# Ledger of designs, part 7: designed miniproteins, single chains, continued (5)

Each design is a single chain, and the fold is of that chain. pLDDT is the mean over its residues in the fold that is shown.

## One batch from the design tools (miniprotein)

Design m16213
Fold by ESMFold2-Fast:
Structure m16213 (fold): chain A 75 residues (1-75)
Amino acid sequence: MLEELVREVEAALDEVAALLAERGLSSDVEAARANIERHRDDEEALRKMLALAKALARVLRDPDEALARELEAEL
């Protein structure tokens, strides 16, 4: 169900926000959350956002800083 997918995307964004905060970096997570709200009924968009958030979290743990910045801009 899309509601479960939305919760997964939100959880992934919360993880990204925590990782960025730990590094002293600011993040426009509020804009990303607004995009989730806008696309709550778009499964394809939600899955794409989830994949990007997971990729960003992975990069932040084992970072290429430039790549992390590009992925964050896409969210």
Scores: mean pLDDT 72

Design m16214
Fold by ESMFold2-Fast:
Structure m16214 (fold): chain A 93 residues (1-93)
Amino acid sequence: DIEEQIEEGRRELEALVGPAFAAEVEAFVRDVVAGRRSDAEVLRQVARTLLALGRVTPEEAIAALERLIAAAADDAELVAVLRELIAELRAEM
């Protein structure tokens, strides 16, 4: 069932954001299913996918990530990944 979901999701995403990004997301999902990705990496990929789909603006994403850093300040790995993502998004604006 997960394989069918990955294939369907890839096809839908390919139509919206192109084959290169869709293939990247598929590879990432397969790594998550195999247990090779941390929660911080999953959150980063979800944020990037929502941005690519136009579901959130960079400004909205940055504001949400800053609130999440404040709420999860004791999780050093998560905070580091979120700060890196914010810096990347600011550089892309």
Scores: mean pLDDT 75

Design m16215
Fold by ESMFold2-Fast:
Structure m16215 (fold): chain A 87 residues (1-87)
Amino acid sequence: DVAERVGELVKEEAEKRSPDGTVTAQEAGDIAKRAALELGLSETVANAIGARVYYRAKQLSPDGTVTAEEAGEIAREATEEVLKLGG
């Protein structure tokens, strides 16, 4: 499942980059876009996933940051939503 793989890659990259276990909304969005592109999704789809992750993370995080696990979950959901809308 592509959405599950995007979520896994985002969680792994966020954990690797984050000494404090958190990433910013912008970092989460950028990581999700890169993961989608690495999995062969188009630039348009990857941009839509990244934007959705960014806005979702901003809504959920009063401190402007999300945990690696939250980033992965948001990225999985965003990928499912974008692909359901026709990619």
Scores: mean pLDDT 82

Design m16216
Fold by ESMFold2-Fast:
Structure m16216 (fold): chain A 66 residues (1-66)
Amino acid sequence: SLTPEQRKALVEELALYDKNGDGKLSKEEIKAFLERLGYKPTDEEVEKLYKESNGDFKKLFEILSS
């Protein structure tokens, strides 16, 4: 589990990848975010995360912090 400080840092990182300022992340932004965290996601993994979160960064945060 993430500490409260790590959780806050993750939320702040996700917000930086919202290039459109609408609270939504594109597939490209999700991929870039995961690569920034040291992952090498496949296109299939990015597609799955995008579909499950519907691009909403709060939902993406919930999925990644589970």
Scores: mean pLDDT 70

Design m16217
Fold by ESMFold2-Fast:
Structure m16217 (fold): chain A 91 residues (1-91)
Amino acid sequence: MAEEILSAFLVYVINKVFEKKGIKEMTPRQKELVERYEKLLAELERDTPADWSLSERLAIAMARAVGFDDETIAALKSANELDAAVLKKLM
């Protein structure tokens, strides 16, 4: 379960980065996995502020899943480096 969620998030982030650079579009299968992951995160993150972007919420949940503590996550979020740090940890 957790490994499948990590895989879905990794696919999501990599494909978003590639899509921005015009390299590749997500397949319908990858979009389905991302939607399932986002739904599960919404259920787990009931206390997440409503004004946070979906990408930011995904990055925070993934940072916790890959072993970052809450203090480190807060510092990275404040520095606007959270997504890059999570990607580095996953790659």
Scores: mean pLDDT 59

Design m16218
Fold by ESMFold2-Fast:
Structure m16218 (fold): chain A 99 residues (1-99)
Amino acid sequence: SLEELLELLDKLEEAIKNKDEDKALELVDKIGDLIEKTLGIRFDALIDIMKELIKNKNYDLALEIIKRLKEAVEKSKSKEELRKRLGELTRWATKLYNS
């Protein structure tokens, strides 16, 4: 399912580059669902930030979060490490979004 997560992140990146808001929002929900299924936690704050960035057409920050999500998945050797990295990413994204 980590391979499936990376595939969904690639599809999300392409939807954002194509400015397909409806498809991008659908893919963010699918990513959140897959994260919850894989890790037992959805990281709702990160998912909500991604949706708001897409709706507000803040594509540069949305793409930066996607890049960091891909790096977190690729660098993590365990589900626990991935949970930790996604928690750190959620805190980082929350600080930037509220600035």
Scores: mean pLDDT 87

Design m16219
Fold by ESMFold2-Fast:
Structure m16219 (fold): chain A 81 residues (1-81)
Amino acid sequence: SALEELLEAAEQMKIPRPVLLAAAYIVYNKLPYSLVPELAKKLGADVSELEKAITLLRLFGKEHSKEDYEEALSYLVSQLP
């Protein structure tokens, strides 16, 4: 599935799960990029790691159908506490 492709790409890129979920939250809610440094600091991650995850999600959205993209983002957001 497209979701499995996304999850495997994130693992190959060594994106930690909390960073991927935070990136999905930002992208899904269309939040401003000004939140990226604040969220990276709270996660104990580099800004570059969070930006890398956001870039992966945006490229996934351009290369897949709107349905697959929204389903994948909704799944990731549903995994947040």
Scores: mean pLDDT 82

Design m16220
Fold by ESMFold2-Fast:
Structure m16220 (fold): chain A 95 residues (1-95)
Amino acid sequence: VDELLERVKELAERVKELAKEIPDERIREQLIEAADDLLKAVEKKDLESTLTSVGGLVALLLRAMEVASPELAKKLEELRKELIEVRKEILKIIS
């Protein structure tokens, strides 16, 4: 579980870094807030909250991709795919 949570933390930090490049201020703020919520859930080792927060980030990344440059959208898509895989691993542990 600790390795999975460390991976989630790395992904959340990558979301915060890429969010700085999002031209839409509202989407940028939502991504940063969602990533911070995910980091808090990981710190508490709360798998249920971590699962919910990952799902929220996956949805927000789709909206961010719509307003991003093609190059940034590709990076966001790769990050979104990694978050989907991590979400599947958390579901296997909780289920």
Scores: mean pLDDT 85

Design m16221
Fold by ESMFold2-Fast:
Structure m16221 (fold): chain A 105 residues (1-105)
Amino acid sequence: SPELVEALLLIGSIVTHLSIVRWMLKQGKISLEEAIELVDKLVETAKRAVEEHPDNEYLSQTTKILEDTLNRLKEAKSVEEAVNILDDTIDQLNSVLLEVEAEIR
């Protein structure tokens, strides 16, 4: 399904971006405030994808995970807590990717 392939590519791209944000945050290359802004842009990207493909449950699930992550990051009291939140989010999104891959096969 072309729709499932597009979802796989988008979610995979989001995971890659989150991994880079997590690495930059852990290395002190960006602030927590900058990490929040970058994740907010990923939420906006995911919301636009849901608007284009409203029946795609994987995109809706990804958007919810990212919105929950953004809220958790805004309440984070340390860089270590924020990195742990991002690790949890990456694990959740990788689970979604495995579900999409299984449905394509």
Scores: mean pLDDT 90

Design m16222
Fold by ESMFold2-Fast:
Structure m16222 (fold): chain A 100 residues (1-100)
Amino acid sequence: MSAEEKLLEAMEELIELAKEKGDEKTVESLERIREEFLEALRNKDRKKLRSSLFAALVIARQMYLKYKTERAKEILEKILEAARELGLENLADYFEKQVE
């Protein structure tokens, strides 16, 4: 599985978690971020790719801190791993420090 495929799968898992929690606003935000990420991949827009990943990481971290579930933590870790594989190491490091 490519880093891009891993990230899309993790985003879909995060959307499903938000739906299970009844967090409709977060669902809408994540679906928008997912579409922006797909557009960035199609257009090879690294700036848009980075901003979409940043937004996804912010929400994933907020959901982990709010719900404190193992599943939310695993999804956050999957997004961090995908970000590192996509060459966004500094972004991943920033969010890793904020989880602990």
Scores: mean pLDDT 80

Design m16223
Fold by ESMFold2-Fast:
Structure m16223 (fold): chain A 61 residues (1-61)
Amino acid sequence: EKEKELAKKGYEEAAELVKQGRIDEPLPTEYGGRAIDFVRKNKDKSREELVKELEEMAKKA
């Protein structure tokens, strides 16, 4: 319940940082850390693909 809300916000914040090229900045939420781990593990994907996947994860959360 509450966990889904925090996860969604974390993924949305990560997507916004990826759009701005600011992926090295620490996210203010604990769930943002999980989103950043996803970005770092998928560094060979384009910025556009990463943003779309993060937005889909936020939508699904």
Scores: mean pLDDT 70

Design m16224
Fold by ESMFold2-Fast:
Structure m16224 (fold): chain A 86 residues (1-86)
Amino acid sequence: MPDKSSVEWKLGDALRKAVSRLMAQDFYGAALYYVEAARLAKEAGLEKQAKSLLDTARVLAKRAEQLGDTEGAKEALKRIEELEKE
């Protein structure tokens, strides 16, 4: 029975928050939650899932930039690069 201290629970919570931001058309906020989800997936040893989540975050950061949030997009991309470096 996974409890709230588990990485799996935290990963699910981050994904839920990312989807909530997408529904609100907050692409920058969604990108940040996908980066957090990728970090948690990496901590859980889910390397393929982490890469998929970072790819999603990158797409969302680019969409935020296209909608005029250039500073937010730059911050999200920086966080993606930091996580890819380990």
Scores: mean pLDDT 81

Design m16225
Fold by ESMFold2-Fast:
Structure m16225 (fold): chain A 79 residues (1-79)
Amino acid sequence: SMLQLKGLRNGAEMILARAKQMGNQKIAEEAEKILEEIDALEKRYEENGGVFTPEEVAELNRLHKRILELAKEISALEG
C-alpha cells in the first residue's frame, strides 16, 4: 500500500539523516540508493492502479530488510 511505501521512505530518510550527521558516507550512499528504489516502486505502484505484483512485493520486503539492517548498523556505531 502507499502507507507501507511511505513508512519505508520515512525509515530510509531517518537513516540518511543520521548517517549524514555522523559523517558516515557509506551508510548515507546506501540509504540514498534505497530511496531511489522506493521512488521506482512508488511509480510502478501508481501505474498498476495501486496493486503490487508478487515480484514487487518481494522487492518491497527486501527494501524493508535492508532498512532494518542499516538501522542496526547505525545503532551499533552509536553504542
Scores: mean pLDDT 84

Design m16226
Fold by ESMFold2-Fast:
Structure m16226 (fold): chain A 78 residues (1-78)
Amino acid sequence: GDIPSPKYLAATTPEQREQVFKNDIEALRPYAFSPSSLEAYLKQEYKATFGEELSQFPQSTTFLQQVLKALQLRLQQR
């Protein structure tokens, strides 16, 4: 199936980004993503949204926050 656009890219305030990030983390939990599967999913979402590949991020608690910030920053770039 087609990958939907990441909801966090529509977030315009830090508070909205934090809420969407928390919702995405909670939504991912029941799907039993392994760290490698989660990384592959996020790379695919990034490429689908920006047309560029996400090359390297640590698979830590900050990993998803770094991806979210990178995607949001890219969306704001004109």
Scores: mean pLDDT 51

Design m16227
Fold by ESMFold2-Fast:
Structure m16227 (fold): chain A 74 residues (1-74)
Amino acid sequence: SLAEIEAEVRARAEAVNAAYPDYTDESVLTPEIRELIRALLDGLEARARALLPEHPEEARALLARLAEERRRLE
């Protein structure tokens, strides 16, 4: 469900913040950390896309937020 995906997004964001609290700091944004975060985003995007047939607008909103986070890695 959408609520389950949103809960997973929140839980993973909290886990990333706990493991890499300064991941947005250029001094800690190593290629290895960027790749780990991209893998997390890829998994969340796949789950959001799976919701497109049943919850298209909500799924697209989630994908847009995930795309924004991906841009922050650059």
Scores: mean pLDDT 69

Design m16228
Fold by ESMFold2-Fast:
Structure m16228 (fold): chain A 58 residues (1-58)
Amino acid sequence: DRRSELIQKMRELQLQALELARIARQSKDSVAKKGLRTRYHNLKEQALKLAKEIQEYE
């Protein structure tokens, strides 16, 4: 099921974003936090694009 595959990918991206947010919260290194924040933003953007694609199957 194509829609189910997209939902699974979106879920994976959301879980990765939550993981990065957790690591960033625990880090005291501002440089490391900046890198994690950039990756977090990219994952959220990818998840949003997948969400729009999923809506096309509704």
Scores: mean pLDDT 80

Design m16229
Fold by ESMFold2-Fast:
Structure m16229 (fold): chain A 82 residues (1-82)
Amino acid sequence: SERAKRVFETAERIQAVLEASDPLDTEGLYRALLEVALSSEDEEVRERAREVEERYREASPEERLRALVAELQKILAEVLAE
């Protein structure tokens, strides 16, 4: 499907960021993953990434990263179930 293609292309960019990132730089990793998600070709990925940023704006970097990763994993699972 077209949505699966867009989500998989976003997932590939997320994987590249994870492979290039220092796992001890939680704030930097969060920002890099957020930028990839907000630049996704899939409108739902972009919207849900914005919702995570808004909902967890006052949260710690660790909590923000955890929330964003969980939401991205949920989107991928939904697409794989289609």
Scores: mean pLDDT 83

Design m16230
Fold by ESMFold2-Fast:
Parts: sequence; C-alpha cells; structure tokens
Structure m16230 (fold): chain A 96 residues (1-96)
Amino acid sequence: LKEHLKKAIEYAKKAAEHAKAGDTKAALKALQKAGDHLVEARKVAPEEVIPLLDKAVGKLLEAAKHLSANTPDYKAAAEAAEEAARYLEEALKKVE
C-alpha cells in the first residue's frame, strides 16, 4: 500500500512538471503510471482512505482531459495533477 501511494505521488508530481513544460506525451505517460500505482494501492487500501484515492483518480482524469483537449490547457492540467498528489499525500499520512 504505502509504496504504491509513494509512487503514485511521485508520478502525479512528474505529470505536473511535464505539463508545465508543455510536454503532453510525457505528462500523459506519468499520469498513466500514477494511475497504475493508484489502482494497486486501492486494492489493499483501508475503507477510511478510499474517498481520498477516488478524489485523486478524479483529478488525474481531469489532468488528462486538459492535456487531450483540442487546445491543451497545460496550467489546468498541472494544477489537477498537483491536486491529485495532495489527495494521495493525505491518504499516505492516514496509513503511516
């Protein structure tokens, strides 16, 4: 659980940095990796942190939508990815 949460946080933050750089491909790849680790974390997460993980999922999807728009919104994508990392950090604190 904790290792997957830590990796999801790392990749969400990397996605935000790539979005700020205007690198859509790298940002989307980082979001996918964050999502992969989040799925693994959710399988073994206690019920108490599930709402935080679900909020993080919503923010990763929001970031991906901003990047995949006809005119990508890199600032909105970075902000959404950073919010996903924040929810994941809150979940990590509850399981530490």
Scores: mean pLDDT 86

Design m16231
Fold by ESMFold2-Fast:
Structure m16231 (fold): chain A 70 residues (1-70)
Amino acid sequence: MAEKLAEANLKQALDTVRFVSKQVSKEKAKAYAERIIERFREIGEKLGLPKAVIDEYVEKFKKEVEEILS
């Protein structure tokens, strides 16, 4: 189901950002997170998720990334 796949991808992406933030500079980790957001939007659109749902997940992801990199 598209929503379950999107949630799994978001969780995996957050775990990856957390891992990458320990290995690279904060600036590079932010750039990496931006690339993940772009990919997530592409995948969500391809899976037929409503734009509002994609935007909600992206906003949640941005907030979580900001907390990780703070």
Scores: mean pLDDT 77

Design m16232
Fold by ESMFold2-Fast:
Structure m16232 (fold): chain A 68 residues (1-68)
Amino acid sequence: PPSITLTVVNEDQVTVSASADGTLIVNGKTINLSGGTVDLKLLEALTAKVVFDGEEYDLSEESTVTIS
């Protein structure tokens, strides 16, 4: 199963690190996660989702989220 580490600094800044290829959807924009780290600025808490292998996961305010 894919693993994501999420570090939330504030509502406008999030660092996302993924162990597998996937897609991050923020405010209707698609950002590829290709087994690396993506810094998001202008992240809105109500619009953020992560997609792995067709499954959707909501982002949370926890400093670390593991999705299995």
Scores: mean pLDDT 56

Design m16233
Fold by ESMFold2-Fast:
Structure m16233 (fold): chain A 77 residues (1-77)
Amino acid sequence: SDAERQAQFDAALQWMLDTVKEMKASAATQSEAKKAEIDAKTQQLVQALLDLMRKELGATDAQLAAARAEVQAVWNS
């Protein structure tokens, strides 16, 4: 159902946000070069998850844009 797909999207987004928070925390004590590597890997993981949400959950462009904005806000905080 649409409600089940929305719940799956919300759960996936929450997991993604929690994972990004952990990656950011792990980066905090690293060298600038290592922080850049972690940033690049985090961006790659986020894009892969957004692509899966589109493919498997039928996520809309608006939902994916909002999710990307939330991830960016967490990473930049």
Scores: mean pLDDT 85

Design m16234
Fold by ESMFold2-Fast:
Structure m16234 (fold): chain A 67 residues (1-67)
Amino acid sequence: TQAAIDAFFEAVAARDIDAAVAALGTIEDLGLAKSLLELVDPSLKGREFASKEEVLTALRAALGRLP
């Protein structure tokens, strides 16, 4: 779990969308995955996500907004 979190932040810092999505996708805890997404895009705090797929879609969109 910690290795996946570390890989996620390294990918976000490198602006590697595919690597960030892959790393978050390995995290089984939906609540933790939502918390990590909220750290990348705080405007998503309080949004309800029903599935991991919704979280990954939101992450890809958030990272895709960066130039």
Scores: mean pLDDT 78

Design m16235
Fold by ESMFold2-Fast:
Structure m16235 (fold): chain A 82 residues (1-82)
Amino acid sequence: MTPEEAAEAARDGALAGENGYGTPSQFAREGRKYGIGAGSVAGGWAAEAADKLGTNRADPQTAAEFARKIAESPLKPPAAPP
């Protein structure tokens, strides 16, 4: 997934959340739990990072910029899957 693709997906998720579909973080966690692909994994990392920053709201622009930075500087995956 390119940084631009990640940013676009996060922006669309934030806009959907404003229309009553939930937040990008909720979409990312749900997708990661159901295993809907690499985009969901990247979104899950973005959601965890947003929670660590202490933000509980994401506007579309902030979500897009955050996803882009994560895609440009990927974090190491956790070592202990169930």
Scores: mean pLDDT 50

Design m16236
Fold by ESMFold2-Fast:
Order: structure tokens, then sequence, then C-alpha cells
Structure m16236 (fold): chain A 87 residues (1-87)
């Protein structure tokens, strides 16, 4: 009976670790997209209308907010993984 419970815990840890990695990869992609948009605005500042700059800035703010949300979820998953590993 104990052997089956240990195996279930190991499988849950693997699932949580996989999800944690996916969240970290997603967060890195959002940060890159945000940085690319900032660079695009700076490079094309003279060619962009004020309205286009506002829309791109709103997109950057949204990406930053989503990044923070993903990091918070990843931190919570890491706490759960650490608790399961400590028994």
Amino acid sequence: KKKEEIEKIKNKIKELESRYTDLQNRAAQLQKERDDLVAYIEKNKDKLTPEEIKELTRRIIRLGREYVNLQQEADRLKEEIDKLKKK
C-alpha cells in the first residue's frame, strides 16, 4: 500500500514540474514579445502615429501584467512541489 502512495506522489511531482516548466517558458516568451515591442516603438518612433504608440504601449502593459500572473502561478506550483518533496 505505501509503495503505491509513493508512486502517486512521484507522478504528481512530475506533473507539477512539467507545468512549472511550461509556465516559465510562457513567461519568457511574453517578456521577449514585450521587449521586441519596446524596441519596435523606439526604432519607429518618427513613423508611428500617437494613436499607434498608445495601442502598442497598452499591449506592452497587458503583456507585463500577464507575465506577473504567470510568475505568481509558477511560484505557487514551486511551493507545492517543495512541500510534496519534504513529505
Scores: mean pLDDT 83

Design m16237
Fold by ESMFold2-Fast:
Structure m16237 (fold): chain A 90 residues (1-90)
Amino acid sequence: MKELKKLAEETKKYLEEAERYAREGNLEESKKYLKKAQEYMKKYDELYKKVKDKLSESQRKEVSDMAVEITGMMIRVIGAMEDYRLEKEK
């Protein structure tokens, strides 16, 4: 559980940086941080598959809640990158 939380926090950190760079118009840095977030999400999924049978129902709910939050953050990063692209096409 501690390791899952650590991977989730690292993923969130990279997604926050990706959104910040996208809003600043630095798409190259935004894409680099998004890629790092995706790598940490992959590590999170791999770890969850190994430990899910040892997790309590409340811990599984916490994992589900973290996954929903991370998915929402990733959608926000993609939206910010798309908004910047549309502004450049004016």
Scores: mean pLDDT 79

Design m16238
Fold by ESMFold2-Fast:
Structure m16238 (fold): chain A 77 residues (1-77)
Amino acid sequence: PPATAAVLSPEQQRAALGAAARVAARAAGQAPPDLSALPDNAALAAEIRRLVAAAADPHATSRAIQEVIAAAARAAL
């Protein structure tokens, strides 16, 4: 849900994306991305999409990521 990202500050978006990236990496069987190597939130979002596509169940992984982002948004509001 793109609308959820619109109510978060760039710092809150990055925290939510970082949490989502860790969930996606775990589902893909890969190490969590180095956030210092991905300073752009758009680049981090692209890496999350790549990890979701690499996961054994991309649909379940996408759903889990949306739940993580929604939880982060609720905590920020």
Scores: mean pLDDT 75

Design m16239
Fold by ESMFold2-Fast:
Structure m16239 (fold): chain A 76 residues (1-76)
Amino acid sequence: DEVKKKIGEANKLGAKGLEAFAKGEQSRALGEYVLRDEGDEKRAKELFEKGDELYAQGKKLIDEANKLLKETKEEL
């Protein structure tokens, strides 16, 4: 069943996207802590850059999931 397969793929992409967002938030929060409480500007910058990359990955995965779900609804 092609429709069920697309829904499964969309759910998997959505879950990965949410995980990437969660990891991105954790990286940014740690970066803020490191900058504010430890004064390690270099470490904080690396953590912020990691967070930004994870947010970009999450957005791409969610966009792909939404596209698959839209295609599935148009076929039904």
Scores: mean pLDDT 84

Design m16240
Fold by ESMFold2-Fast:
Structure m16240 (fold): chain A 64 residues (1-64)
Amino acid sequence: ASLAERIARLREEMKKLQAEYDKINEEIDKSTDPEQISKLREKKRELQTKMNELLDEIARLDEA
């Protein structure tokens, strides 16, 4: 695929991860269960790592 197509695909993936992240934040805010909050925080951290990786990849490709 072209560079532009790859960047567009990564930006699409980023939007999906941002939506998931926002949803998890809402679930944490609504939850009073320590086990559930712990699990949601784990998922949030995993999504944060993925989003950071995608941002780094987009930045590298945009410099080309």
Scores: mean pLDDT 82

Design m16241
Fold by ESMFold2-Fast:
Structure m16241 (fold): chain A 97 residues (1-97)
Amino acid sequence: ELEEQAKKAIEEAKKKLLEGFKVMGREEEGKKAAELLEKAAEYPETFEGLVKSAVEGFLAEAKKNPEKKEELEELARELERKAKEAKKYLEELKKKK
């Protein structure tokens, strides 16, 4: 159950990351970032760092492109939220083992 919740939160974070990169017109980079995020799920600090970099990238693009600002800011918030949930579930899994 907890393992399933962790997997779901990671997949949701990956989805928001991919959507943000697609909005920026960088879909190929988004796919690579999503693969790195999945691999980093075993390393909570690395996972958090990758999410932070993606969020910062979305917010930087939002400043350069006002038409995409609202969408990118919302995707950044959702990505950060889902990543926080994933990290919490991963930490709980480690405690139960």
Scores: mean pLDDT 79

Design m16242
Fold by ESMFold2-Fast:
Structure m16242 (fold): chain A 89 residues (1-89)
Amino acid sequence: MLEAARKAHEAMLKKVKDPEAQKHFKEGADNWLKGLEYYEKGDKEKAIEYFQKAIEHFQKALDLTTDPVAKKIAQGMIETAKEKIEELK
């Protein structure tokens, strides 16, 4: 699972051409991967914390980008992270 998430992270960054949006996509993805690590270890509290941080950065990326593909990626990541948080409640 982590290897697939890492490849998705790399593919996502290549699609984002705006440097400021790319920075927030990278921070979002790094926090998302940390959230998945804690999720797999059963640390619900830390998983939720890192997924919330991922949402914050993906929201900033969404606000900064005008690229429709980048917007769709940010929205999808926000929804996926929210879904993981709800699964852990």
Scores: mean pLDDT 78

Design m16243
Fold by ESMFold2-Fast:
Structure m16243 (fold): chain A 76 residues (1-76)
Amino acid sequence: SEAHAVMSLDTEKARRIAELADELAARLAADPSLAPHGEAAVARYEPEAKKVNSLDANQELLLRVLEEALARIDAA
């Protein structure tokens, strides 16, 4: 099970991640041709992802990936 309830000290970050993920999903549902831009964002942060070993570091990484994906889509 996801360890969200106990580690909810940064609920603002978790909410922002959810909002950005929903926005990305909506953009991709409207135009599936944008998927490569999301994939490029994930690929850019893959080396950093292999080094994250904490919930906080993982949330920071997810936030950066989602921001980058949306920025790439907005630039397309």
Scores: mean pLDDT 75

Design m16244
Fold by ESMFold2-Fast:
Structure m16244 (fold): chain A 94 residues (1-94)
Amino acid sequence: MSEEQLNRLGMVIAHLRAIAEEHKGTELGEKLLELAEEALQMIKNNEPIEKILEKVREAIELARELAEKENDSQTLSIVRANEHTVERLEEEYK
């Protein structure tokens, strides 16, 4: 994975962590933080990019569920932008 790809992936994880922090104390927020931290650890452990992207996908889906439950249009917009970034990373890896 290139430095530029790592930077984009890091930004996605940072956004997911920010969403989790805004919703701390909720079950979905705590799960989102756990998934984001797991993805970050997978990067540090130099795990296969396919596994990292799968974990990030799980986190994005949970962030979407959280945003829909809270009726948070701003968070939904952030989630959609991050989904697009992950889709691009998946296509670039293939």
Scores: mean pLDDT 84

Design m16245
Fold by ESMFold2-Fast:
Structure m16245 (fold): chain A 68 residues (1-68)
Amino acid sequence: VSGGMATMYENLAVGALMAQGLSLDEARQKLYELLDTDPDRLAELISEATGIPLSSAREIVDRLVSSR
């Protein structure tokens, strides 16, 4: 099921990585890398960039892992 929510979470994560100075393509590559190697770090980056609680960022990352 390709819902808009999954796309929104991916775009949010990419945007958080771009906030660190990464390009769109670099942010996508880093997103996939962190989903495999360090999802907790990805959650921290989303939380830091967006201001959402770390627990909420972890749920977003978990959904991104599950939707792959």
Scores: mean pLDDT 77

Design m16246
Fold by ESMFold2-Fast:
Structure m16246 (fold): chain A 63 residues (1-63)
Amino acid sequence: SLLDELEALLKEDLEKGLEKIIEEAVRAVQEGRNELARELSELALKYDPKAEARIKRAVLEAL
């Protein structure tokens, strides 16, 4: 699944994985897929507690 692929990327390259999750979360919100955006945010938070602020900022800038 997308979440499994992103988690594998996070383990290999944390910053690249976080950047990809932020991109996917922005797209999910823009497409009305709010549950997917929540799951992506929760996955990022497991690896970086500061990720929530990064995701929220990216989403606000895209709106």
Scores: mean pLDDT 83

Design m16247
Fold by ESMFold2-Fast:
Structure m16247 (fold): chain A 74 residues (1-74)
Amino acid sequence: MKLVTVTHSPAPGIAGRIGLIAAKNGGKVVSGDSATGTVKALVPEENAEKFVKEVKELAESLGLTAEVEVSDLP
């Protein structure tokens, strides 16, 4: 599993949509902070790049910005 941190422009429902993309890629959201626009998800390594791409495509479709950081679990 990879830990993926998504920092996005605050918008209603975007965290829920990111959660659906994570679930589609075999992952799950483990934390979120609406004040900072941050969502953290665990995603299988083989699906991490696809998850990142789909999150960025979602943000682009909504006219929002999204920064994505991928980290290995210890």
Scores: mean pLDDT 79

